# Ledger of designs, part 44: designed miniproteins, single chains, continued (5)

Each design is a single chain, and the fold is of that chain. pLDDT is the mean over its residues in the fold that is shown.

## One batch from the design tools (miniprotein)

Design m17514
Fold by ESMFold2-Fast:
Structure m17514 (fold): chain A 98 residues (1-98)
Amino acid sequence: MKPYKGFVFQRIRDPASEEEKERLIARLAEEFAKLGAEFRSEGDTVRGVIEADTLEEARRKVREMAEAMQRETGQDATGVVLDSSGVEVERRVFRARP
């Protein structure tokens, strides 16, 4: 197991249609796959997960996942980094641009 784990979370708010939501989820899955991240969706909640060998790499990958989410959704994203003991060492809210 790598010493750091990074997560990015977002709830998709009120998609215009089910088809639009499905296309959005598909695009997020593609972007996260390019980053080497695991992508999960449950209802309207989307999550990206990565593992990293260093805190710096975990921060970078979390930022890249958050930026990918925000590019597709225009919404705030929450990033969290855990150490090898499962302790939260960093939490950041990535604010959507106005």
Scores: mean pLDDT 80

Design m17515
Fold by ESMFold2-Fast:
Structure m17515 (fold): chain A 129 residues (1-129)
Amino acid sequence: MAEEAGARLAATLTGAAANSDSLEVRAWAPTPELAALLRRVGEAVAAAQPNVRFEVAAGPPDESRVEVRLRAPPSLARILAERVAAATAAFLRTALGGAEVEVRLRFEHDEESGLTVSTVEVLARRRAP
């Protein structure tokens, strides 16, 4: 189930990258197993899209964070950010066994490129038993 959720996340990130100038993902995993799954997602996306940077680091126990930064045309920025946020939240809920998830979206206009820089932050915490 977590691997299927990972495949869906990879497909969403690949689609977002195809419609963006660049896509950068930074992920923090509470376990080596989740870190390995996130690295496989990153490898799948990078194999499909050359404009992707994907980094995975160790995070605190019981918490996973994923930050996605994408540069896209203003007309697509919100839709792409919302899709990425939804897919990332669904993935982390599945991978952490029903974690509570917080999502933050920020949008900034880059006047030099005419692109919108979208920042998606997804924080998942394992619910205490």
Scores: mean pLDDT 85

Design m17516
Fold by ESMFold2-Fast:
Structure m17516 (fold): chain A 91 residues (1-91)
Amino acid sequence: SMEEELEKAKEIVKKTLEKLKKASKEEIPSIIEEAEKEFSKLKNEEVKAAMFYVLDVVRSLYESGSSVEDIIKVFEKVSEGAFELLKHRFS
């Protein structure tokens, strides 16, 4: 179901946030790559697309030289926004 796919995506986001909070700046690209691999396993194409967009935003911040703290804050905020948007489309 959509609700099951959203819960899977939320769990991936939670695990990724836990890794980012313990990460050095140099570890961030590998953490993003792991998250991308996990999101690629999602069956719902719309949830998957939203999560890939979230990772693109975070990757852009990393490439622009943003701090680890800012990357974490934006990842959390953009993920929450994506989940809220998806919830409203399917409620």
Scores: mean pLDDT 86

Design m17517
Fold by ESMFold2-Fast:
Structure m17517 (fold): chain A 87 residues (1-87)
Amino acid sequence: MNLYFEVDGKKASISEEKLQQMLAGQLEPGKDEALTIGDKKYIYQFVGSSRERYYLVFKDPDSNKYIVIAYDPKTGELSYEFEFELE
C-alpha cells in the first residue's frame, strides 16, 4: 500500500514496502526510486536517524536538488522537512 502525504501542496507517496526496505538498509543508494511527488519519481540516497525520527533523503533525477522526508516511527507519519541543492 502507498503512504500518502503532501510536499508544498503536491501529493506525495512512498510505498510501505519501500519504506521498510529503506529502514532495513535493503534499498540501493543512488539507484532505486522510492518517492513520488506528483508525476516525478525521486531516487533514494540515504537514511539518517535522530532520537525521535528518521530522515529519508532523495534526489531529483533531472537536477541537483535533494529532498528530505521525516518519518516518525511512533505515529507512522511522513512529513516534508526541506530541500537543498549540492554545488
Scores: mean pLDDT 84

Design m17518
Fold by ESMFold2-Fast:
Structure m17518 (fold): chain A 89 residues (1-89)
Amino acid sequence: PPDVKLSTEVKQLSPTKMEVTATVDSPEPVELEFEVLSGPKQAYPVEVKSEGNRTTSTVVLDRLGVEIEVKAYQDGELVASKTIKAEAP
């Protein structure tokens, strides 16, 4: 299986808004998904950008304290994951 590098960054945009950015570097196409683990199950706006071998996905959360799992897939197979809590680092 390919060794996929998954990086995540959390940024507070306002007292009630958090931005979570996930970046994957891979020679094969990667699909990034966000799953809510410990908050209300709702659709969060997600923005995706692909440039060469890099895929970047950004989600904005309109609340703090939400736990999210970022999942990276190649050809439908899970190749990397990381759990993030949406609070100030």
Scores: mean pLDDT 71

Design m17519
Fold by ESMFold2-Fast:
Order: sequence, then C-alpha cells, then structure tokens
Structure m17519 (fold): chain A 66 residues (1-66)
Amino acid sequence: MSIDELLELLRTLSREEQLELFRKVLLSHGMDQSTVDWLVDLMGTLSRDGQLNLFKGVLEHLLREK
C-alpha cells in the first residue's frame, strides 16, 4: 500500500480507528510494544490534523529505513 492510499484510508476512519491502525503499522515494523503504546498515547493528545501529519512523517521515515 502506498502512503497516499494509506492517507486516503485514514481520512475515512474515526480517530480511534486511526490510532489503532498507527499502532499496528509501528508493531509490524518491529517497534516494541511499550514504545508503540507511548507514541499512540502521545498522538491521542494531538488534533486530527496533527495526528495525520505525525503519522505521515513516521511512515516516510520507517519506509526509508525498512
């Protein structure tokens, strides 16, 4: 799935579903559970636009590092 396709999917989801998807993506890229839980909690304090912007930046970084 491309970043653009993922961002379009995220726009159709609720905030809770967006955070759940973010958690799954981070875990699938080998991040430990405690770090993922901390990041998801931090994202929960942001606006929806802030969450999407941070998620995009994290995805771009993870896809480059593989």
Scores: mean pLDDT 71

Design m17520
Fold by ESMFold2-Fast:
Structure m17520 (fold): chain A 56 residues (1-56)
Amino acid sequence: SKEIVRLEVVRGILEAGISFLSTLSDDPTAQADLAALQRQYDEVTAELAKLKKKES
């Protein structure tokens, strides 16, 4: 579905952001942003799993 494709794109963007921020491990602002993006990534992954189960 369009929703699954949208969420997969969003997850990819979050993955790229997490990868970049992980290189800034000594920056407290980057660490806070990293934690926020990881949380959003988990939420998107959970929503994707729910939608894929619904469309099976």
Scores: mean pLDDT 82

Design m17521
Fold by ESMFold2-Fast:
Structure m17521 (fold): chain A 97 residues (1-97)
Amino acid sequence: SLAEQITEALEKKDFLTAAFLLGSAAKLTLEQVQELADTLERYWNGELSEEEARERLARLLGPEAARHVVEGVRAVKEKDYEKAVEHFEKALEALRG
């Protein structure tokens, strides 16, 4: 699934691939995909708080998808890959309406 591919990309710290997969579902431009990748990397590295990451992601993905993306990234960091996949599935559902 796309959610599994996003989870695998984040486990490998491949933020650009994760952003491309999410951005394709959200129909983002290449410039917005780059902004998404930068946001994911900065949240991963602790440069953005959860609140800051959620606000930035909400501008690109909407608030519901952003919430699930933040929770999914956190789950990957905690090595809870099942929880990560569930959150990315919910993010992808939110992006579809």
Scores: mean pLDDT 89

Design m17522
Fold by ESMFold2-Fast:
Structure m17522 (fold): chain A 75 residues (1-75)
Amino acid sequence: APSPLERLEALLQEYVARLRAALRADPRASDAQRAEAERKLDAQLQQTIAYLRTLSPGEQRAVLAAVEAALAEWA
């Protein structure tokens, strides 16, 4: 089974991938604006993953449980 960290990283990557797809589909944005926004998303993704890796296994499990609970509220 994937670790809590692996599951959190996967969920975060899925979320960012959806944001990138939305940016690419936005006809109102210029190519330069899309490129800048994608770079900022990549930087934020890496910073968030780095932060999650500093957490203890117990803290990683608690964060995953909170994220899963939040997602369930929208279902």
Scores: mean pLDDT 82

Design m17523
Fold by ESMFold2-Fast:
Structure m17523 (fold): chain A 55 residues (1-55)
Amino acid sequence: MSRATQERIYEEFLELQREGKDARESLAILGEKYGMSEEEVLQAILSVRAEEAKK
């Protein structure tokens, strides 16, 4: 998966959270949209978050 795709997933995850969706529902929505498992979506989000924490 490209970093640009992971960053887009993370951005959309934050938007779903602002809309009042819980984390589990947000992972399911993004998994369906991107053709990924909820676990793969979570790993993409955690990867971006870890990289931001290093900056």
Scores: mean pLDDT 80

Design m17524
Fold by ESMFold2-Fast:
Structure m17524 (fold): chain A 75 residues (1-75)
Amino acid sequence: SVLEEIREELRRTEERVRNARTMEEILEAAARAVMTVARMVSLERGTGRPLPEDLRREADRVLDRIGARERAFLA
């Protein structure tokens, strides 16, 4: 399903963030996360149905982890 594909994409992005060794790799993961969130928003607007709450929280968690990693590298 589309929702399962989005979940797998978020999991892969989180893994990339966890394994990132350079700022460039973190920014690449951030770009992918933003694109996934954009697709999630597009899907909600297209269907008129809210996405599962757990999926929204998972996306927010991934973005928060990316932001934390970016701040750590810039400090």
Scores: mean pLDDT 83

Design m17525
Fold by ESMFold2-Fast:
Structure m17525 (fold): chain A 78 residues (1-78)
Amino acid sequence: SKESALEALRAVLSAMEDQNLSLEQAIEGLRYAAEKLEEEGDEEGAAILREVLEKVEEAKSVEEAKKILRETIEELEK
């Protein structure tokens, strides 16, 4: 669901802001969350996280990755 994807995105963003997660750790967290949603049969949530993962994998900095996550969260909340 959009809600499950949104929860996962917020968790990764919070960890990046509060725990200083590296770009590599954020990528791993998003991949793990996508796999979990896929295993649970949440194809919509998994697809959203996979799309965000592709964008974050091409990010050149932690700041760029956080911007991608914030923009996606804002879009999903509409």
Scores: mean pLDDT 84

Design m17526
Fold by ESMFold2-Fast:
Structure m17526 (fold): chain A 100 residues (1-100)
Amino acid sequence: PDLAAVYRRLGFSDEEIAALLALLDLDGDGVFDPAREGPILSFAIGLIEAGQVENVPLLSDRRAAALDLDGDGRVTVGEVIRFLSRLTPAELARVRAILA
């Protein structure tokens, strides 16, 4: 159930995991809470898909693809992780600015 533990099993380093978790932490509180931040992340993804920010894909992360984004219980969180990992820091900063 811990995303960091799942990423570690997929071969990500602790530094890479920290960067991915920081990318998901829109509030900057050091914790991703699906009940609290899930709606914010879903809204941010909607804005990105609507073209509110530049969507430049990163190098394909085959390890992230093994996270079973086709699953049922965590497909939303997995999609958010996958989508946000495609963004540059500048694009993510724009998303955060829009969300205030």
Scores: mean pLDDT 46

Design m17527
Fold by ESMFold2-Fast:
Structure m17527 (fold): chain A 86 residues (1-86)
Amino acid sequence: DEVEASLSPAELEEAIERGALAARVALLAGELGDEATRAAAAEAFRAGDLERVRAILAELEARLTDPAVLAEIEARVEALREEALA
């Protein structure tokens, strides 16, 4: 497999981190009903601006004050990360 043959451990970890980051942003923005912030994050992902995506994520996390909702999102992101590693 060409993709597997070309990926170093660091590149694989980076791909998994990007997927987890995208999932976390989508889940947080969805919970807040913030379609504009979700769109801005998608635009930053398309531009390859991961620094901006991380800044948007930090803002979304700060806006969610319900620890139960944050725990559910964390569990879902971890499940997706484990699926990617399986």
Scores: mean pLDDT 73

Design m17528
Fold by ESMFold2-Fast:
Structure m17528 (fold): chain A 63 residues (1-63)
Amino acid sequence: IDEAMELIKRGVELSNTVSRAGGREATELLSRGDYEGALAAIRERSDPATAEEAVARVEALLA
């Protein structure tokens, strides 16, 4: 439960990076716990290099 709250706050911080790559839609998906949707939105909206960098950061923190 506390870990969920921390994940949400960390998700918001990551969302700043994610939203720059995938827009607000990707950020909202990430904050809802829809990680697959957020990553798909990033890849759809950004070039592959930018998308992979954002994905790697998110996955490293969620591993």
Scores: mean pLDDT 70

Design m17529
Fold by ESMFold2-Fast:
Structure m17529 (fold): chain A 81 residues (1-81)
Amino acid sequence: MREKLEREINEAMGRMVAAVTLLSTRDLPRAERVEAAKETLVRLARINPEVARAALEALAPHLSPEEAAELRAALERAIAE
């Protein structure tokens, strides 16, 4: 059952990263908030792709479909590098 624990940890870490990103950028214009989230996801993807995907899932409800698609594309590009 290590896989269940790893999934739960990655989901919790992703939610924390999303929360910190939203909190740290709350006073910024929307375009700058989206750019900061993209930069955070790209950096996180180079450390742990699963946590980065969990962070995107947690951020998605706060984004438009177009913004979410842009962040997903940037994340997958960073993982492929």
Scores: mean pLDDT 81

Design m17530
Fold by ESMFold2-Fast:
Structure m17530 (fold): chain A 90 residues (1-90)
Amino acid sequence: NVQQAQQLLDQGMQLLMQGRYDQAIQYFQQSIDLGRDNPDIRGRALAGLGVAYASLGRFDLAEEYIRQSEDLGRLNGARSARRHLDVMRR
């Protein structure tokens, strides 16, 4: 269900902005599961996972999710997630 996947993505992004990283990760994972056939939703959720894991100091996981997001396209937040990772690991 693409509509439900989008709602979960939007909730994950709100939680991410609030610094609620563990909850954001759960919402992004659910968004990926429901939106697996939609590369825009999957890509944005993967970028969100990258930001959340980078913020938690899990740099190897952040790198993996950002790479997966980059492979899906340019307009999915991967570039912003990459910049966030580069700042967090300095």
Scores: mean pLDDT 84

Design m17531
Fold by ESMFold2-Fast:
Structure m17531 (fold): chain A 108 residues (1-108)
Amino acid sequence: KSSVETIAEGLLKSMDKDGDGVISLAELRDFFLGLGLNWSDEEVEEVMKLLDKDGDGVISLEELLEALKKLVKKYYPDKSTLSGDEWFELLLKFAEMSIEELREILES
């Protein structure tokens, strides 16, 4: 089990308030607001579309894991496992990214 898998599971558990094993648009919006990220509803919807690869309107653990793997590959291309400090840096990088930057990474 990789560190990426552990983080993906932790994030899903943190966002999945109703325990259905997927992340809804409402849960994603609440999560970003809780982090102090002042993204509009339209920006959150764009993030949902980037993560929701099968178009079912929710984010699965597998979709979240794929997105995190792409982010890790972009910022830490030579690493298969990240330290806690590196995960903190990646989270800060994610918080500073524009929707356009996130789109480029996730659509690559």
Scores: mean pLDDT 71

Design m17532
Fold by ESMFold2-Fast:
Structure m17532 (fold): chain A 87 residues (1-87)
Amino acid sequence: SLAEKIEEAIELLRELREEVLERMSGERADEVVTLLDIAAQELRELREKNAPLEDVIRLLEGAATYLATLDPEVAERVREKARELRE
């Protein structure tokens, strides 16, 4: 279901948050973590509104674009999740 797909995306963002905090510290780490937390909150709101899959994918692609300026590896994993959800 779409709700399950959204939950998988939220779980990925949570895992990435933990990986970032283990790997790096300071202002850049805080910025990446904040963006991941905002994206996760926005995904929960989309789930509550029963938003279409395309809105979920656009949110993830948007987050990945911003994350690419801070942490390209994290950005690519978010982008890959957006692709996976299209399948």
Scores: mean pLDDT 88

Design m17533
Fold by ESMFold2-Fast:
Structure m17533 (fold): chain A 90 residues (1-90)
Amino acid sequence: MEVHVDNFKDGEKEGEELKKALLENKGKELTVIITAGVAPGADPKAVAEGAAAAVVEAAEALGIKAEVVEAEVLELGETTAVVKVTIKLS
């Protein structure tokens, strides 16, 4: 399953869809596509690591163990980034 999350760091609306996907995909692999606000000149590695950490924290808050399989920046603009995070849920 693929879930799109806009501004998950500060956005509450998209957090509900992420939580639903995490609960429905327990014991499976989940891909999350995150659109996040970034500062100009943001480091792609730091952006990917931050996105992955936030998804893991969301899963752990629900009592779901999450392991990051992959995290990559698909698009990096001056004010926005699109990050793909794949996690294994148990």
Scores: mean pLDDT 74

Design m17534
Fold by ESMFold2-Fast:
Structure m17534 (fold): chain A 68 residues (1-68)
Amino acid sequence: LIEEIAARSPTLAEVYKKHPPKNEEKARALAERWIRLAEERFGTTDLKGDSRKVAELSGRMLLEAEEE
């Protein structure tokens, strides 16, 4: 899972390393959504070095995944 995510977004892979997902299916769905929103909002999935943008996008989507 983390290896697949790292190929598409190294930034998101680092988030998952710090906060390992308990459910792989939810983690995959969240990764797809995160990548899409990062491209839409920032024009890139590589947000390395921009911790504010990473925290904002990741925090919101992690909360949404818990509500599923």
Scores: mean pLDDT 65

Design m17535
Fold by ESMFold2-Fast:
Structure m17535 (fold): chain A 87 residues (1-87)
Amino acid sequence: MVFDPETLEPTPEFVKELEELVEEEKKKFEELAKKDKKKAEEFLRRFLAERETELARLLLEAEPPEEHREDIERRLAEIEAFREAEA
């Protein structure tokens, strides 16, 4: 499993996979930062929101207890509200 559904802590295997994904995105961020600092900041903000959304979806797929599922759903709603506020 990607997460322990009881504790919501990521497994060591998942952390390693995230590190590999982060290396690719870090390269894109560095290229943008050289061209336009403001666009790099927008990219970083979007990247973090997308990763958080993806992590929340993976947590829900792990079929966590109802209490944790409600917390994850509230978090997704917060991310959605943040995106709407920027639009």
Scores: mean pLDDT 63

Design m17536
Fold by ESMFold2-Fast:
Structure m17536 (fold): chain A 82 residues (1-82)
Amino acid sequence: MTYREALFEAGKKGDNEAEAKIYEEIAEKLKDYPKVAKTLKEISELLKQGKGIEATNKYFLFMFEASDEELKAYTEALNEPL
C-alpha cells in the first residue's frame, strides 16, 4: 500500500487521526522541502483538532501555491510504499 492509497482509505472512512498520522509521515520524508513539510504538519494538526474543512482549504492553497519542484517531491512521496 502507498501513502496515496492510505490517505484515500483514511479520508473515505472520515478517520481524521489516521489521515493526520499519514501526513506527518509524509512530512518527515519531505524534510528537505521545509515549506512542504511545515504545511503538511499544519494540515495534520488541523485534522487532529477535527478541523477537516480548514485542513482541506490549507491543502488546496498548498497545491495552488507550491512550485513544480515541491509538487513533484510531494507526488513522489505519495507513491512510496508504507
Scores: mean pLDDT 85

Design m17537
Fold by ESMFold2-Fast:
Parts: structure tokens; C-alpha cells; sequence
Structure m17537 (fold): chain A 92 residues (1-92)
């Protein structure tokens, strides 16, 4: 579930022109580093099952500018919705 969510977020950002790298924080939590035109943002992606439904959250934890943060937050929401659909299709 989390692997599909991370892959979907990476693909969504790459389609929008970002270069995406999988990184880990100081606690070993996987994060996505998205870079474009010298700017960068860090995205956290989580997937959980709640009340029998898959829930994916993609959040911008840091960005080099407010403009980039807003753009990446929109892409992260799109990626979360797409990941939820893909995971549901794999479970059915």
C-alpha cells in the first residue's frame, strides 16, 4: 500500500516536470525530494486502512518557497487520490 502511494506520488510529480528522489529522514521514514528549476520540496506519503477504506495522505513537510509549496501541495492531493484508486483496484 505505502509503496504504491510513494510510486504514484513520484510519478505525479515527475509528470509535472519535477525530478524526484526517494530519501529518508533521521528516523528512517521514507520521503520524496522533488526538485525543479533550482527549488526543492519534501513530501511525506502515508497509506492506512480505516473502516475498511484505503486512505492516502501526501503532505508537503518543507519547501524552498511558498509558491513551490502551493504547487506541490496540489500535486500531492492529486497523487493521494490516484494512489487510493490504484490500491482499491488491487484489493478487488
Amino acid sequence: AEEVALETAKETLEKAGYEVKLIKDEHGVPLLLAEKDGEKAIVSVTAEVRNGEIVVRAEVVWASSEELKEEVEKLAKEAAEEAEKKIREELE
Scores: mean pLDDT 78

Design m17538
Fold by ESMFold2-Fast:
Structure m17538 (fold): chain A 93 residues (1-93)
Amino acid sequence: MAEELDPDDPLLLTFKAMQAYNEGKIDEALKYAEKAIEKAPDHPLALIVKGRVYLKEGKYEEALKYFERAYQLSPDNALVKAYYEEAKKEYEK
């Protein structure tokens, strides 16, 4: 639908954040993830991307908070749980 092409759509922003992260463009990933969260504060995938950026920066405590929030919003999401467990392992080791 026409509104699905909105460049500020939280799903599109989250997808761009995930692509930027995968390409090692951490600053771009953070910008897209933050904009997605600004538009949809309860978007679990956007919270995951922001958490993953904090993990890359070595900010494990901040990363855990974002993954924990995403897990609380989507406890049945296996991807969210996987990233939360990964963040815990990085924080402990």
Scores: mean pLDDT 76

Design m17539
Fold by ESMFold2-Fast:
Structure m17539 (fold): chain A 82 residues (1-82)
Amino acid sequence: SSLAAKFSGYVLIATTPDTTDEQIEEVIKDIKSLGDDAPVELLMLILSGDPRMEKLLGDEKDKYAEEAKKAKTIPPSVKKAI
């Protein structure tokens, strides 16, 4: 579960106005494939403040919050959202 871009040790997707929802969905799919850390990383994307992340993942926020409780290391932002 290694990732190319991280902020405070967790995934952050750098988006531009030219970034498509399809490109974001491909990155989300890759994160979902990374195993046990995926729920924490997906929840960090929701908490990033990018409206597109909320649009694509926000409905599953509670699911990822519950799954993230089982992670060995949880960032403070995720702990507040759980």
Scores: mean pLDDT 64

Design m17540
Fold by ESMFold2-Fast:
Structure m17540 (fold): chain A 73 residues (1-73)
Amino acid sequence: DARRRGQELLERAERAAQLVENSPAATPEEIAQARALLDAAKAAVAAGDLASAEEHVREAERIAQRVLDRTPP
């Protein structure tokens, strides 16, 4: 189900971008990169390229994880 997979990928990308944007530890460069990756994932899903969409989502999630790892308790 390509439609369902696309929806799941976009939800993951949006969560990652939102985590980065809402984190006080995020740099302006990380925020810009997370937004660009969300836009790229949306474009890939619209084109039916779920493999590219997944790569963009994974990279956005990696940025979010790096930001979380730097956020003090």
Scores: mean pLDDT 86

Design m17541
Fold by ESMFold2-Fast:
Structure m17541 (fold): chain A 81 residues (1-81)
Amino acid sequence: SPLDRVEAVLDQMDAIVEQIKKETDLDNVKKLYDELRRLYQQAVRLARTLPDPRTATIYMFRATALLTEAEVIVKIKEKKA
């Protein structure tokens, strides 16, 4: 279903955020963050195809929250380098 597709992308995003948290190599952190940004664009596009606007908005917020969490973690790791 369309919901299963967007959930699958959000699950992939969550897995990348967890990898970013554990990664100590900054070049690898940047590659993971670039992948997360690409998945974010996919999640937003898929969420926008959902028939219920409220559900679409909730899924877009979930994707944005994951991207924002990762951005904060990346900034902290860059400052510690």
Scores: mean pLDDT 89

Design m17542
Fold by ESMFold2-Fast:
Structure m17542 (fold): chain A 89 residues (1-89)
Amino acid sequence: SNEELAEKIEEAKEKMIKALEEGDVAKAFDIVGEIMRYATEKGLKEVAKIAYELLGELGELVVKGASPEELKKKVEEGAEKMLKAVRES
């Protein structure tokens, strides 16, 4: 259900922030990939698109040597966009 996806996004946001605080950037990418796969399987195209865009933005920031705070901000912004898309579906 859309409610299950909203719960998954909230939990994923917390896990991604924790991973970034621990310096585990790869784990944060894995979590975004899991959301994208789940949204795709459920046919939630807008959520899947937002997750895909977040993966690209995080990848670019990592290559540029962005701070953990910048990465966390992108995770928070991406999660908020995904939650809005789920609620408006």
Scores: mean pLDDT 84

Design m17543
Fold by ESMFold2-Fast:
Structure m17543 (fold): chain A 84 residues (1-84)
Amino acid sequence: YDELIEKVQKVIEEAEKLRKEAESLRDTHPEIADEALKYVDKALRYAKAALFYAMSGDFENAEVYLQKAEEYLKKAKELIEKAR
């Protein structure tokens, strides 16, 4: 419970940081910023689903959705890094 929830919380924190970074890029790279924000939104939605499943005791689905959240988070990070 505690370790899986902690991992989900860290993904949410990282996604929030990437959202702020993407927003800062809107003035210089608006297309990249918009695409990165879409991936951040997907990562947050999957992370919230992972949290829900973890709290329900469905650890298999919680892990699957956490992996999906991390995948979209990585896509957002790669886009932001390309803009720098």
Scores: mean pLDDT 83

Design m17544
Fold by ESMFold2-Fast:
Structure m17544 (fold): chain A 81 residues (1-81)
Amino acid sequence: SMNEKLKAGLDKFLATEKDPEARALALGIAIQEAIDLKDEEALKYVIEKAKEFLKENPDLSPRYKAFLETQIKNAEKFLEE
């Protein structure tokens, strides 16, 4: 089963934090944590949240957009193995 602490922590942060840059960083960090835990369910969950976030924040600064897109690509590559 998915790591409940990672899921709960991310969900709570995203529910309370309004700063799009902070939200992008939290999503990218959560992707890295899921990879470190080798938790494919958590990784798939965070990837979905990150993709949804990018759709809802088209004006996100290029630096944070590139960071999060890179984390998503690395995560998808990890899931292919």
Scores: mean pLDDT 87

Design m17545
Fold by ESMFold2-Fast:
Structure m17545 (fold): chain A 114 residues (1-114)
Amino acid sequence: SMEVARTVVEALREAKEKGIGIGVGVAGRTIAIAFEDTPEGLEFARKLAEELSKHDLVKVELEGNIIIIDFKDTEEGARAAEELVRRLRELGIPVEEGKDLLEAKGLAAALAAK
Protein backbone atom coordinates (compact mmCIF):
# COMPACT_ATOMS: atom_id res chain seq x y z
CA SER A 1 0.00 0.00 0.00
CA MET A 2 0.99 3.67 -0.29
CA GLU A 3 1.18 3.76 3.51
CA VAL A 4 4.02 1.17 3.62
CA ALA A 5 5.97 3.06 0.91
CA ARG A 6 5.38 6.37 2.73
CA THR A 7 6.55 4.94 6.09
CA VAL A 8 9.78 3.54 4.59
CA VAL A 9 10.50 6.65 2.46
CA GLU A 10 10.08 9.04 5.42
CA ALA A 11 12.32 6.90 7.68
CA LEU A 12 15.05 6.63 5.01
CA ARG A 13 14.82 10.35 4.21
CA GLU A 14 15.43 11.13 7.91
CA ALA A 15 18.38 8.70 8.04
CA LYS A 16 19.86 10.22 4.84
CA GLU A 17 19.49 13.77 6.21
CA LYS A 18 21.41 12.63 9.33
CA GLY A 19 24.22 11.25 7.14
CA ILE A 20 23.49 7.60 7.94
CA GLY A 21 24.64 5.14 5.25
CA ILE A 22 21.75 3.34 3.54
CA GLY A 23 21.66 0.58 0.94
CA VAL A 24 18.77 -1.33 -0.62
CA GLY A 25 18.74 -4.73 -2.32
CA VAL A 26 15.69 -6.07 -4.17
CA ALA A 27 14.73 -9.70 -4.87
CA GLY A 28 11.29 -9.71 -6.50
CA ARG A 29 8.73 -8.60 -3.89
CA THR A 30 11.29 -8.86 -1.06
CA ILE A 31 13.30 -5.74 -0.23
CA ALA A 32 16.36 -5.69 2.04
CA ILE A 33 17.23 -2.32 3.58
CA ALA A 34 20.56 -1.96 5.36
CA PHE A 35 21.63 0.93 7.53
CA GLU A 36 25.30 1.54 8.42
CA ASP A 37 26.62 -0.84 11.10
CA THR A 38 26.67 1.82 13.86
CA PRO A 39 24.48 2.35 16.97
CA GLU A 40 22.56 5.02 15.02
CA GLY A 41 22.02 2.71 12.03
CA LEU A 42 20.92 -0.17 14.28
CA GLU A 43 18.39 2.13 16.00
CA PHE A 44 16.92 3.25 12.62
CA ALA A 45 16.58 -0.41 11.57
CA ARG A 46 14.84 -1.29 14.86
CA LYS A 47 12.40 1.67 14.73
CA LEU A 48 11.48 1.07 11.08
CA ALA A 49 10.95 -2.68 11.67
CA GLU A 50 8.68 -1.85 14.66
CA GLU A 51 6.60 0.62 12.60
CA LEU A 52 6.31 -1.73 9.58
CA SER A 53 5.19 -4.66 11.81
CA LYS A 54 1.82 -2.82 12.11
CA HIS A 55 1.09 -3.29 8.37
CA ASP A 56 -0.69 -6.46 7.15
CA LEU A 57 0.67 -6.00 3.59
CA VAL A 58 4.23 -6.90 4.67
CA LYS A 59 6.09 -9.43 6.78
CA VAL A 60 9.13 -7.81 8.41
CA GLU A 61 12.28 -9.45 9.78
CA LEU A 62 15.15 -7.65 11.49
CA GLU A 63 18.73 -9.00 11.13
CA GLY A 64 20.87 -6.50 13.07
CA ASN A 65 21.22 -3.45 10.82
CA ILE A 66 19.24 -5.07 7.95
CA ILE A 67 15.45 -4.99 7.61
CA ILE A 68 13.85 -7.58 5.32
CA ILE A 69 10.46 -6.49 3.97
CA ASP A 70 8.48 -9.29 2.32
CA PHE A 71 5.42 -7.96 0.46
CA LYS A 72 2.38 -10.24 0.14
CA ASP A 73 2.32 -12.49 -2.95
CA THR A 74 -0.64 -10.55 -4.40
CA GLU A 75 -1.05 -7.92 -7.14
CA GLU A 76 -1.34 -5.24 -4.40
CA GLY A 77 1.86 -6.52 -2.74
CA ALA A 78 3.78 -6.52 -6.04
CA ARG A 79 2.59 -2.97 -6.88
CA ALA A 80 3.52 -1.74 -3.38
CA ALA A 81 7.04 -3.22 -3.67
CA GLU A 82 7.52 -1.58 -7.11
CA GLU A 83 6.24 1.78 -5.77
CA LEU A 84 8.61 1.62 -2.78
CA VAL A 85 11.65 0.88 -5.02
CA ARG A 86 10.67 3.74 -7.38
CA ARG A 87 10.34 6.24 -4.49
CA LEU A 88 13.65 5.15 -2.90
CA ARG A 89 15.45 5.66 -6.23
CA GLU A 90 13.83 9.12 -6.56
CA LEU A 91 15.13 9.93 -3.04
CA GLY A 92 18.68 9.12 -4.27
CA ILE A 93 19.07 6.00 -2.13
CA PRO A 94 21.31 3.32 -3.77
CA VAL A 95 19.16 0.37 -4.89
CA GLU A 96 20.49 -2.78 -6.59
CA GLU A 97 18.66 -5.92 -7.77
CA GLY A 98 19.80 -9.34 -6.52
CA LYS A 99 18.96 -12.75 -7.95
CA ASP A 100 17.76 -13.93 -4.52
CA LEU A 101 17.36 -12.69 -0.94
CA LEU A 102 20.92 -13.67 0.06
CA GLU A 103 22.41 -11.53 -2.74
CA ALA A 104 19.94 -8.68 -2.04
CA LYS A 105 21.00 -8.61 1.66
CA GLY A 106 24.69 -8.56 0.66
CA LEU A 107 24.13 -5.75 -1.86
CA ALA A 108 22.18 -3.70 0.70
CA ALA A 109 24.94 -4.10 3.33
CA ALA A 110 27.71 -3.22 0.83
CA LEU A 111 25.82 -0.11 -0.37
CA ALA A 112 25.23 1.06 3.24
CA ALA A 113 28.94 0.75 4.15
CA LYS A 114 31.04 3.93 4.14
Scores: mean pLDDT 87

Design m17546
Fold by ESMFold2-Fast:
Structure m17546 (fold): chain A 77 residues (1-77)
Amino acid sequence: LEERAARITEEKVRRIAETLPEEAKKALLEVTEILLSGEPDGSTRAHDLLNSLPEEVKKQVLEALGQAQREAAAELA
């Protein structure tokens, strides 16, 4: 179930990333990989990465993650 949820979320993220500028795309993919890795410090690393981004890029990444999570949740229901 976690594997399926991760795969669906990753697919949604990849589709959304194609609509973003390269900087936001790279950041979105890195944050998603960190969060889906299941590493103990994953949440901290993702937070640090987001806080290192320009405010505009951070906003785009957070909106994209929220959209991907909503779409993945709908598909898993």
Scores: mean pLDDT 78

Design m17547
Fold by ESMFold2-Fast:
Structure m17547 (fold): chain A 78 residues (1-78)
Amino acid sequence: SSSQLQKAQQQVQQLQRQRVLAEASAGVYEISASSSAVFDPSKAEEARKKAEEARKQAAQESQQLDQQAQQILQQAQQ
């Protein structure tokens, strides 16, 4: 029904917002790693590792959110 589809769209939009926040968080770590490499090379390696971990977490979270969005849409179409 159209009401079920509207609820599904709202839930998908909320998941999309979570995805954007996860990507933004990873971006902050990448900027920090770049700054550390210029101003304090001794901390550059640690900052780089944190940026890589943040990217991996964001990628995993995006995959989970995509799967949830697909399930919600499929259920709404039934």
Scores: mean pLDDT 76

